# Ledger of designs, part 69: designed miniproteins, single chains, continued (4)

Each design is a single chain, and the fold is of that chain. pLDDT is the mean over its residues in the fold that is shown.

## One batch from the design tools (miniprotein)

Design m14386
Fold by ESMFold2-Fast:
Structure m14386 (fold): chain A 99 residues (1-99)
Amino acid sequence: SSERELTLLHFRLLAWSSELYLRKRLGIKLSQKEIDDIVSVVKEALEFIKELLKKDPNNEEALAFARTLAKTLSEFASFLPDNKEIIKLRDELEELVKS
């Protein structure tokens, strides 16, 4: 169940990462609504990862997903360098995987 939820979130985030890459290449800007929607899903994913790691700090699936999500957010941060919320979420995910 939890592994399936992580897998579905992972594919959603990969789809968004691919779209951001294409938009950047084409010079198409993200709308504020699109940014807000991305941030909302990332916050949901982060809370889910935190709950899994609170139950088992060595949950390798959760740690692997946190690492992948942090990398995706680093890409988002490079595309949206003034978005403090995305930067904060990235930093929180990186801190979770340092342990």
Scores: mean pLDDT 77

Design m14387
Fold by ESMFold2-Fast:
Structure m14387 (fold): chain A 59 residues (1-59)
Amino acid sequence: SAAKEAELKALKEELERLEREGVRAVIDGDHARLAEIQRRIAELKERLAAIDPEAAKSL
């Protein structure tokens, strides 16, 4: 469905964005920011796995 595809795309894009921000947080030594990003990534991975377990295997 178009709605499911749009949601998966949005979740994947947000995950990729957070992963890039996580790398920046490591470079900057921002431990508080890194911890927040890691929590958000874990939540997004859970949501992705609930919608599409096969797509989640590539994370």
Scores: mean pLDDT 81

Design m14388
Fold by ESMFold2-Fast:
Structure m14388 (fold): chain A 62 residues (1-62)
Amino acid sequence: MEMLKEKAKEIDEALKKNDLDRVAELFSSLSPEERRQVLSLLSDEIPASRVAAAMLRMMADS
């Protein structure tokens, strides 16, 4: 739980900075379940479209 909370905070900050490369790297280190939990912990100020862009980048690197 604590590790996931810290990871969510790092992803939140990267998304606020529009650092999609960093977000993709962090998301790729998580399981699908962990990704869902992280998404629920993100700040409301982060656009859903930005999260989607980072996820697409992660998938493109596969």
Scores: mean pLDDT 77

Design m14389
Fold by ESMFold2-Fast:
Parts: sequence; structure tokens; C-alpha cells
Structure m14389 (fold): chain A 73 residues (1-73)
Amino acid sequence: SEELAKKIVEEARKAGVADSEVAEQIIAALELASKHPSKKIREETAKLGLAVAKELNLTKEQRERIEEAVKRA
């Protein structure tokens, strides 16, 4: 959910994790989820990944990589 996405970003920032590193973790999670046999898990991971990306300060290239990863899920 969007609430969970905001909490994830807040906790990452408190831990000193850069927004770019959070973006790389989202891409990795989306790539892993794309290979999951459950459509529900793929859809939920894609939705959460996009919601987290909205809360991050990302470059155009990083946003495009996330959108491409979502398309593969």
C-alpha cells in the first residue's frame, strides 16, 4: 500500500540508505518477483515497488528502470 511504501522509505532514510540504493533494491525485488509462479505476488510486488518509487528522489533513468522492471513482472 502507499502507507507501507512511505514507511519503507522513511525507515531507509533513518538508516542512512540513499534513495538510489532503495531504487536498486526495488529493481532486484521486481526482477525476483517476475520469476515467481504466483500472479498475486508479482502484482503486489509491482504495486508496492511503484509506490515506493513515488516517495524517492530518483533520476529519470532510475524511474525508467523501475517502470521496465514492473512491465516484466
Scores: mean pLDDT 81

Design m14390
Fold by ESMFold2-Fast:
Structure m14390 (fold): chain A 86 residues (1-86)
Amino acid sequence: ADKELEEAIKKVEELLKKATPEDALEAGGYFGDPSVKPKTELGKELGEALEKMFEAAGRTKNKELLERAKELLKKFAELADKGRNA
């Protein structure tokens, strides 16, 4: 539970550092609807990592890790929003 969320958080952080706004937009489409095929490889990896983080967050009661996951979701949403407005 806690270790799974911690690993998922690290993966999302690494991918967000490399992701463009376009990658984040593609990941957002997949995260919202898994039937949507991401157009970029980074978008696919980021979408899958976000899904794992969301699932792990649902299984933990660790407030510190939940706050970290929530902050990453906010950073992701801001980056995806830039992709929508580009």
Scores: mean pLDDT 77

Design m14391
Fold by ESMFold2-Fast:
Structure m14391 (fold): chain A 55 residues (1-55)
Amino acid sequence: ARARAERVAAAFLDTAALMGRTAEGQAWVERARALSPDEAIALLVEGLRALVAQS
């Protein structure tokens, strides 16, 4: 679970960087650090939807 959350966070940050939104992506990941691994993944999925909708 933790390793999966870390891989999801890495992929999310890479995606945010490709969109020119590294700082916004990092803010999402820092929020996720306070959560359980499953909650972190759910938050990052929501963050990805928000980034894609704004593209």
Scores: mean pLDDT 79

Design m14392
Fold by ESMFold2-Fast:
Structure m14392 (fold): chain A 83 residues (1-83)
Amino acid sequence: SEEEKAQRLAELARGMADQGRREAERLSKIDPQVGQQMRQLADHLDQASRLLEQGPAQWPQAEAHIAQARELAAEAGRLLEQL
């Protein structure tokens, strides 16, 4: 069902946010900018998770947060390729 898919996506987003925060702590000691971007990515995924759990009316806003997280991930990837 759509609700089961949303619940699974919310759980994945929360897991990724938790992992992102742990990585941000480590990366901040190497590159503060990359660490900050990782925290912002984690915050967007955490917000998306909460919105997905609130039901279909909030899913467009959850999608916007996922899109922002995707953009931040793409930027981080580009920065890493420059190393």
Scores: mean pLDDT 82

Design m14393
Fold by ESMFold2-Fast:
Structure m14393 (fold): chain A 94 residues (1-94)
Amino acid sequence: SLIDEIVELAEEIAKKILEANKDLPEEEQRRLKETLERAIEELRKLSEFLSDDELKAVKRQLERAAKSEDPLQADAGLAWVLGYMRDKVAEKEA
């Protein structure tokens, strides 16, 4: 499904972010991993409330982030997508 493709892309981005941060202290790496796991869970939940067109926009942005060779761009892309999804869900609840 489109949601499954979006979650898979987010998981690929998270792995890239973790690999870029492997030189951080163990506690900081653990906190980062937990933060990314919670972000992916939130993304999955938010995806249930988005239209197909909104999900396609999310997928396109995550594909750009996943293809980036810069881990900072990958992180920024994932953060942008979560913000976009939160805003869209809040707009629909208003």
Scores: mean pLDDT 85

Design m14394
Fold by ESMFold2-Fast:
Structure m14394 (fold): chain A 80 residues (1-80)
Amino acid sequence: SMEQKKKEDIYKKILEIVERAVEELKNATPQERDRILTRFVLELKKINVPDEFITRIVQALRDPSVTLEELKELIKKEIS
């Protein structure tokens, strides 16, 4: 139960950060996108998300064909 609660807490934190990033990226110019993604990487590093996982999330965010639901599934799979 303690481990499950920790996994749920980190999942919620990552989701909140990712949802904010997706919203900010919707109408961003290419120059704005790089700044948003850089800030997002730093936020994920602050909550101790592994670099390899951050790289996968950033790659998904850079792909305009990837949906928020697919991002949520990627995050859930990595944490579970």
Scores: mean pLDDT 80

Design m14395
Fold by ESMFold2-Fast:
Structure m14395 (fold): chain A 63 residues (1-63)
Amino acid sequence: MLSEEELRALAEAGFVRAIVAALRRNGGDVRAAADELGMSPGTLRRLIRLMIERGLLAPEELR
């Protein structure tokens, strides 16, 4: 049973996976990962913080 909120959470999980993959490919370099994702480093840094605060991303996934 998926509500509209749960469907959005699944879409967010896909986005989180894309960010984690970009960070891993770039050895945790936020600037290089942001460039690869087509966003500013400041935007990516804010998104990472927000995802950690929401429990969508663990800091250990960035190591």
Scores: mean pLDDT 72

Design m14396
Fold by ESMFold2-Fast:
Structure m14396 (fold): chain A 72 residues (1-72)
Amino acid sequence: SLPEIKVLGEGPERKIYETSDGKLFIEIGDDKVILENYSEEDLKALEAWLKKQGKEVVSIEYKPGVAILTVK
């Protein structure tokens, strides 16, 4: 099962989310999501959650310990 994602805070330029295992995601503006210290399961959970929110993942930039998702 994919972990549950909760919204912890909202602002005009930033939203903060938490997974059930305590990992944080940061959405910057309406088009970027940053995930740190992620696993493949975390990425799948985030992509599935974004799809449920009506957002499409357009691209993912992979860096050591960081994934930067562009959404639409």
Scores: mean pLDDT 66

Design m14397
Fold by ESMFold2-Fast:
Structure m14397 (fold): chain A 88 residues (1-88)
Amino acid sequence: GEELKKEAASYLREAAGIAREAGLDEAAAAFEKALEALEKENKYEEALKHAEKALEVVEKNKDKMAPELYAKIKAHLEKAIELVKELI
């Protein structure tokens, strides 16, 4: 449980950083909400909802970022979502 939680949090933190670098402040905020629910509140279902919302925002704004940054943020987000689902 704890190790999966730390790994998911790591992917969410990296995704948030990439989103900020790409200027996707709405996505970055969603990643931060997911991270807070995961690490501070242990609300895994809420963390999942925020992470899935962040993925929607990233997909809708994929044309506003470099393809390499889009691919990296999506990969990190999808890994975080998979790990959070294992905690539920």
Scores: mean pLDDT 82

Design m14398
Fold by ESMFold2-Fast:
Structure m14398 (fold): chain A 94 residues (1-94)
Amino acid sequence: MEAVVPEEWVEEMTEAALEAHEKSRIAGDPGEAMAMFAVGAAASKMPEDVPSETIKKAMELAAEKAGVPLSEYLAELASKPLTEEDLERAKLLA
């Protein structure tokens, strides 16, 4: 019995988000940069057969661990279904 969302995925997304935040801290929109990196890291690690809800959950957990809610980007992702094309775009970003 192991978690459906591996801690390794969440940890990598958290690290990517924190790194993006540090680099984008001087930019006007660090939240968007963090969201894009977190999505890219999640998508690159998750197989295509993983439900979109599981991917969203992993991103939410990563945002919580990073201490910065990616609220705007995550809310947008939550309002629309995550498709294979979305996952591929996120992988290209990661």
Scores: mean pLDDT 56

Design m14399
Fold by ESMFold2-Fast:
Structure m14399 (fold): chain A 62 residues (1-62)
Amino acid sequence: MPTTKDPKEFAKRVADLLVKRGALTEEQAKEIEEKLRQALEAGDQEKLDEVHREIERLVAEK
């Protein structure tokens, strides 16, 4: 996707993709969706990096 104007839609798509791949549970994906949405709305690169690391850690452990 070249761009997104809606942080909520982007966060939802990422969470949905992770659930569909079996990488995260629905509960984990919901938490990631909320954190990612908040980071995107705030424009906080540090929070975005934290969410990315959390996703990678959860995927690597499962």
Scores: mean pLDDT 75

Design m14400
Fold by ESMFold2-Fast:
Structure m14400 (fold): chain A 97 residues (1-97)
Amino acid sequence: NPMEELLKKLEERIKNLDEELAKRGFELIAKALAEGSEEALLNIPDEEALNAMAYVLKKVMEEKGLSVEEAINYLLENNDDPVELMAVRLGLSAILK
């Protein structure tokens, strides 16, 4: 099941998340959004996007008591933070490659 394998990969990344790598990825996305450049967003490495997404998912899972799948849906439907929303969008694009 491709979706089940994807969710397991995300759960393992979240469990083993390096806070320094997560922070770096998140700051790169924040900078690209502040610059207002689509080109800057496209130049964010897949690994940085994945780590930024894992950080945002972990935070929401801990704050709301959600599963990984529920946290993804929550962030896409109810998120007012443009950096967090972009981290999830870019991370999902990277993991589906």
Scores: mean pLDDT 81

Design m14401
Fold by ESMFold2-Fast:
Structure m14401 (fold): chain A 63 residues (1-63)
Amino acid sequence: MKEVQEKLKKDLEELMKKLKMSPIEQDQILALFYMAATVYPDDVEELKRIYEKLKKIAEEIAK
């Protein structure tokens, strides 16, 4: 669980850096990810689903 969480967090951070999002925008997306990880600590599939949604939100913000 924690290994998957850290991997998804790192992938999300790398994506946001590539999209050149502001630090504030990056922090907001990461805050949502941490909230999801807190609510779903044992649900890997739900965390992955939330990761994909946050990835899409980050891409939309960066446009």
Scores: mean pLDDT 79

Design m14402
Fold by ESMFold2-Fast:
Structure m14402 (fold): chain A 92 residues (1-92)
Amino acid sequence: SEMEERAKEKGREMALEAIKAIENKEAADASILRDRLIEFLKENGLIDEKQAEELRSGSLKEEDLSEETKRALKLMEEGAKPVLEEAKKKRE
């Protein structure tokens, strides 16, 4: 559970940074969050540079990733979701 909580917390932090970048006109949209998630997976050895590039281009599907990597992505996305939804409500 501690590892799952840490992954969710990291997703939340990345979402907050992405929103700040968008609000400051440093990024056009939430694609910056995806790029940051991909870099995090690479930095933690869950994917290699080739897989990171293929995920960015869309040539590698999430379903083709290892179970460990898919779980980490899902947990980070779960942590990011409330932050992204709150920011969306603030804009609407």
Scores: mean pLDDT 75

Design m14403
Fold by ESMFold2-Fast:
Structure m14403 (fold): chain A 90 residues (1-90)
Amino acid sequence: SEAEKQKKIAKEIYEEALKVLEETGDPEKAIEVVESNLDKLDKESQEIAEKGIEEARKAIKEGASNEEVLEILKKAFQEIVDLADKKEEE
């Protein structure tokens, strides 16, 4: 289903961002991974991801740890997964 595809895409984007953060230690590079993959997500999921990016960048400017930035991104991608699950239950 389309919802299952969106869940898979969201999980893959988050896992790639996590890997880049672990390899580089640079949260901006992790955010760039998310931005470069936004076009793979549907409109509603893109809006959730964009909000997550904005919140993550604000946190970086306020001196947040890499773990805090990752939790912000994780929350956004979990919201995308939850949205897809809700659509499958309809």
Scores: mean pLDDT 84

Design m14404
Fold by ESMFold2-Fast:
Structure m14404 (fold): chain A 75 residues (1-75)
Amino acid sequence: GGTFKLVPIKDSPGFYAVDGEVNGEPLLGYIQLDASTKKYKAWVKSGSKSLHVTADTLPEIVKELEKAFNAVYVD
């Protein structure tokens, strides 16, 4: 498993960097609120595993990342 947090991007409302590690590998990516659809989109990878997901809320994106990477969100 691993852990990750979300880092809000300065001056970019609804944009977050994913900062974490899974099984000793960096978990890298970003989350963006799509202004047109009002949905969150995430593009995240660790090692050879990549995930692209869309969800209505940020907590739903967090749950999808926890499930996909077997990682725990840490505030």
Scores: mean pLDDT 86

Design m14405
Fold by ESMFold2-Fast:
Structure m14405 (fold): chain A 69 residues (1-69)
Amino acid sequence: MKITDAEIEEALALIWLGIAESDVKNGADYKEIAEFLRKVAERSRAAGLTDVANELEKKADEYEKKAQA
């Protein structure tokens, strides 16, 4: 079984999302986490992972709103 580049990118995106959520819980800067997730979303979109990219962008938007509070 050969793992595709798209499957690797999907797995990495989900791992990075989990790390970002953990970092936010531990007091990380919401703005920095939002920017990080947008970069991951761009990478996922380039790999054809539209649904994953949309979920990452949604989380980035949520964290950016919290950064303003």
Scores: mean pLDDT 78

Design m14406
Fold by ESMFold2-Fast:
Structure m14406 (fold): chain A 85 residues (1-85)
Amino acid sequence: SALDEAVERLKALLADPSASAAELQRAGDEVVQLAKTATPEEVRRAASEVLEATNEALLKQQIPGERMQAAGRTLRELSAIGRAK
């Protein structure tokens, strides 16, 4: 699905230490927009995958505060969308 493809793009950026906070924010915003029209189950899966990828990036790479803030905002917005459905 478009949401699954957007999540894979965000996961690739989270795994790339050269990716900027702005790139993560744009990819995260795309995931959030697609999640608004997705099913509750798809949103839950997306949130789980983004959380797992963020945790893995944190453990294996140094994440500057700005990148961590971008990832956290995406997770908070996905959680809010999931709760609203």
Scores: mean pLDDT 81

Design m14407
Fold by ESMFold2-Fast:
Structure m14407 (fold): chain A 72 residues (1-72)
Amino acid sequence: MLSPEELARVAAEAPALLEAEVAATPEVTPEIAARLRALLDRRLALAAAGASEADINARLRPEGEEIEAALA
C-alpha cells in the first residue's frame, strides 16, 4: 500500500515522467499516449482510494498488456 507521502510524490512526479517518455518515443501514437495517461490516472485514483499495489496491478494488467501489445 502506498503511504500518503509516497502517493503524493508519485502523483507529482509520475505525470511529468510519463510526458517526458512519450515525448522521447515518437513511435507512441496519440491514441497510445492517451491510453497511457488514462492508465496512470486510474492507478493514482485506485491508490488514493486505498487499494493495495497488488490489487491495482491485478486490475490494470489487462489494459497494460493491451498497450504493450500495441507498442510491439
Scores: mean pLDDT 74

Design m14408
Fold by ESMFold2-Fast:
Structure m14408 (fold): chain A 85 residues (1-85)
Amino acid sequence: KREELIKELEKLAEEARKHLEAGDYYGAISHLTQMAALAWKNVELSEDQRKEFNRALTEAISHIMSGDTAGAKEHLDRLIEIVTG
């Protein structure tokens, strides 16, 4: 069900945030990519939403890799907004 999907997406995003705050960037990327894969397979997105999703995902990963936790969280929040809105 759509409600169960949203809960799982939010759970994976929260795990990514926890790993970011702990400085575990590999764990953060792992949970972020799991969330993105689940969303990509199960959420119907418009062409514009798909472009913004790919942009937000790329930015989130880039900020995680550079150690910018605040920037990474901003883009992670944008990903969730796109897939749950």
Scores: mean pLDDT 81

Design m14409
Fold by ESMFold2-Fast:
Structure m14409 (fold): chain A 100 residues (1-100)
Amino acid sequence: MTTTAEGEVEVEPGKRALVTSIKAKKGDTITVEAEVLEGDSEVYVSLLDDNGNILASKKVKPGEKATITATVTGEDGTYSVVANNIGDTPAKVRVKVTVT
């Protein structure tokens, strides 16, 4: 069964923000579509497991979309998408997460 979650956040320079979270089960595929809507900063978008371990990360440039895909190899739990602003200006980040 397909589940989706969406979120938007503004991330200050050098800061990290939680964008959204989704529940997933072992064997599920999590797909994160991320976009930097506003600002001139590059942002690392990371998918974290329920223990805070980074499963996958991708750098997203202003005005571009990036896709991250990961398979849940651990236990059922809450998976989180965080955005880390590595630039010098605030960035507005939107993500859509799909679990299949």
Scores: mean pLDDT 84

Design m14410
Fold by ESMFold2-Fast:
Structure m14410 (fold): chain A 74 residues (1-74)
Amino acid sequence: SETEKLRKGVLQLLEMAKKSASPEEAKKIDEFIKKVEEAKTVEEVLEVMREAAKFLEGTLYGKLLRKEIEEVEK
């Protein structure tokens, strides 16, 4: 499904972001990972992606999340 494909890509990206994050940032990223895993629709995944992109603003992973959001929303 589109939801499953999007979820897998986002989870991979968040896991990579977590590996370079501080302990406090990693805790917040874990919250986003849980929300993505529990998301049932593309719209719910996109909402979590927007929150995560804002939290990771100025990082490579924030930029990658923004690009993915733009691609899905077109």
Scores: mean pLDDT 85

Design m14411
Fold by ESMFold2-Fast:
Structure m14411 (fold): chain A 65 residues (1-65)
Amino acid sequence: MGEELKDVPYQEALRRSLREAARSMLDLGYSEEQVKNALVGMYMGLGYSKKEAEELANEILEEIR
């Protein structure tokens, strides 16, 4: 429920950028917890709820393992 994603290309570009950011942070020696917190903050800055941001952050972390 709520609004659907109307601009799929922007959403895909966003996920790609966040995967690159997360990978770079892990390469710099940040923990998965620190990277997850950073991703949650980025999604919340884009207007997502904390719960949605945490779910999306977990998906990014699973994709870059």
Scores: mean pLDDT 76

Design m14412
Fold by ESMFold2-Fast:
Structure m14412 (fold): chain A 88 residues (1-88)
Amino acid sequence: MEEKAEELKKYADDIIKKIEERVNQLISRGVSKEEILKNIETARKGIIDILKQMGEELGLPEDVVNEIITYANKKLDEIEKKALEKLS
C-alpha cells in the first residue's frame, strides 16, 4: 500500500510543481493579483478532483487519499503565500 500512496504523492508533487511554475510566469507577466488567485483556485479544484479519481483507481483507502489531498492543499497554500508576498 505504501508504494501506491507514494505514486499518488509523486503525481501530486509533479502537478504542484507545474502550478508553481505557471503562477511564477503569471507574476512575471504582470497579471493582476485577482487573476492569479483565480488561477490558483481553479488549479486547486482540478488537482483535488484528479487525486480523488486516481486514489480510487489505485484502490487506496479514503484516509490515505485524504492525507495526500491535505498535503497538496498545504503545498498550494505555500505557493499562494509566496505569490501574495511578490504581489505586495
Scores: mean pLDDT 84

Design m14413
Fold by ESMFold2-Fast:
Structure m14413 (fold): chain A 78 residues (1-78)
Amino acid sequence: MSKYLAGITLSAGLSAAQKAAIVNSIIAIANQYGTVDSTTIIGDLIGITFTADASNVAALQAALLKVSGVTSVSAIPI
């Protein structure tokens, strides 16, 4: 297993409550593919650090892109 940073961009104009609901969904999905270590929210950008097997990263990115309000997902090893 390796550590990764996922950067997730949300739709513009979401309320703080809507962002919190999306973050909860993202954490739940990420925990299906590995273990979430931390989350950070900066405006419309969500950063999650997680520990996963490299083979699960593409599936995680695809799953996160299906979440309503998510416009883009990137993941890099850290």
Scores: mean pLDDT 81

Design m14414
Fold by ESMFold2-Fast:
Structure m14414 (fold): chain A 93 residues (1-93)
Amino acid sequence: SAKLEEIKKEIEEAKKTGLLPESAPEELTEGEQVRLVQEFLKKNGYYSGEITDVLDDELKEAVKKFQESLGLENDGIIDRETLLGMIVAMNYL
């Protein structure tokens, strides 16, 4: 997708400059971050499970697929770079 390539470029530029947007969701709890990720991945076809607010194995696999699609490290961990990728993707999806 042309949108996916643009998202990848923005993430790479953010990493290269060391400037992550300060508007990353720092006010969300761990469970709220997991829920947001579950809802995003489910809406975009990466995740088919229920919204549980828990990082289970099915969600980890969905996160890994999303990370791989953006050229991120595919460890299945919901880190700042994964959240940034999701926020950037929301602007295009």
Scores: mean pLDDT 69

Design m14415
Fold by ESMFold2-Fast:
Structure m14415 (fold): chain A 68 residues (1-68)
Amino acid sequence: SAMMEALKAEVRERLREIAEEYLRTGDLEAFTRRYHELLAAHPEIPVEELERMALEVLLEEQARADAA
């Protein structure tokens, strides 16, 4: 649904912020805490889909960091 797509887009942006902070700071504890907070805040998104989104975003941000 359009509502679900909009929500997933918002979650992807939040994941991008979390990934960018992790790549900048190396703070795995902060990354893990923020990620779990995001999981708890969005039970409407299947866990396996949110995990796939998180992996995609992390790989995209790592590629951008490596290119810079």
Scores: mean pLDDT 82

Design m14416
Fold by ESMFold2-Fast:
Structure m14416 (fold): chain A 60 residues (1-60)
Amino acid sequence: SEAGELAAKKHGEGAGNLVEKSVEDAKEVKASDEGLENMRKGATEKFGEEVGEAVVEAAK
């Protein structure tokens, strides 16, 4: 996903893999709006706002 690529570019391959797993998990469980907002918040705190926004878009 673009979220994983963005995280890998800014924070390294490990960050990209972590973000990709989060996006995959959210898609598999069909995350609610609340779940997507929690993902945005968590990714923003760890990797910055741009990655947080990309994670939510990729998980839709």
Scores: mean pLDDT 78

Design m14417
Fold by ESMFold2-Fast:
Structure m14417 (fold): chain A 95 residues (1-95)
Amino acid sequence: MSEKEKRIKLLKGMLEMAEAVYEAVQAGLSREEILARLDELTQKFIEKYPEYKDEIEKFRNQLRLLVERLTPEQVRARLESIIDGIKLEIEKLEK
């Protein structure tokens, strides 16, 4: 697998993590429930791609800090920007 293909897989997993947090916040779940879902996805992603453990854990910590420090409305706004940025990077790499 090329470095480009590896990067795309990492970005797609990060996108899934960010979208899951966005959907949980949008659904009105508690902070504890949102963080539990994030941790479940993080663990599954690390199990699938253990070589990206450090990058995955850094991204999980970024998402965790947003959920812990910001209001639900602010978390949604920040995640929309993060999701759009990841989608743009994937599109550029696939072209």
Scores: mean pLDDT 85

Design m14418
Fold by ESMFold2-Fast:
Structure m14418 (fold): chain A 84 residues (1-84)
Amino acid sequence: MDEKIDEELARRGVRRSDLTPAELAALRRRVLEQELVTKQSALSIYETARDIALEKGDEKLAEELEKQIEDLKKQIKELEELLA
């Protein structure tokens, strides 16, 4: 997402004009790759938590976790499409 790139640039104190088009493209790809890894890790944690909630009979927690799992799956798919 363009906003993530702008946040990373602001965090580093760097302007878009300070980077070549190639450097900007490399930064964009790196930000997207890091976001993908983070969301894949979160997905694994939430899936495990959902399974534990179901085993304990905590239907409400399981439903809440399932919503987060579906949202993460959508975000992962969008990031994979952006990286392709």
Scores: mean pLDDT 80

Design m14419
Fold by ESMFold2-Fast:
Structure m14419 (fold): chain A 91 residues (1-91)
Amino acid sequence: GEEERERTREALERGGRAAEHGALKNTGSGAAAGAVSAIGGGVEAAIAAGGFESELGRRAMEYGRLAGLEAAKGGKEGAEGARRYLRLGAE
C-alpha cells in the first residue's frame, strides 16, 4: 500500500541525492559513483516496493537505470538528468 510507495520514494530520493553529488564533482570517478548510487537506489526502491516483478518495483528499476545513465555523463546536466528520472520513478 502507501507504506511500500513511501519506502520506495525514500530509497529513490537517497539514490538521487548521491547520484547528484557524484555527478556534480565533475570527475570520471564522481560520475561513476553517481551512476552506481542511482542504480542502487533503484534496486533498494524495487525491494521496498515488494520485489523486481511488481509494477512499482519494475518502474523503480527502470528509472534507477535511466538516472544512472544520466549521472554517468557527469556535471550539472548529468546531475539534473539523474535527479529528474529518480523523481519520476518515485511518482
Scores: mean pLDDT 79

Design m14420
Fold by ESMFold2-Fast:
Structure m14420 (fold): chain A 62 residues (1-62)
Amino acid sequence: SALDGAVAEFRTAAETMSVEEVQRVRDHLLAMAARLAETDPARAAQARAMAKVAEEVLKEKE
């Protein structure tokens, strides 16, 4: 799916980022998901999925 492709592409990009950059992106994605939860649930879900990938990448880097 388009969502699966976007999430996979984000994972590849996140793996090239520093720990600080991935933490910043994760926090931004979580804030965006919270903001969009009522008005754009599909984009909120995508942001949450990407935030989860960022958390997984952070665990792999530590």
Scores: mean pLDDT 84

Design m14421
Fold by ESMFold2-Fast:
Structure m14421 (fold): chain A 72 residues (1-72)
Amino acid sequence: STVFERARRIARALEQMLPLVSEEEAKKLQDIKEKLEQAIRDGDAESARKYTEEGMKLMTDAAKKQAQASLA
């Protein structure tokens, strides 16, 4: 389904960001990635949607933080 396809895509994107962020940020990305992977395994569309949204927000926040650091 579209929900699980999006969840898999976001989980992959979170994984790809791990080497690009701080250890503290990486732990947050890993937590959401694991929750997404669990929701996919459980067939839990509601949790998959929720953690996809949280993962996207976390990625956006990390990108903004990096952009602000580059301007300092």
Scores: mean pLDDT 83

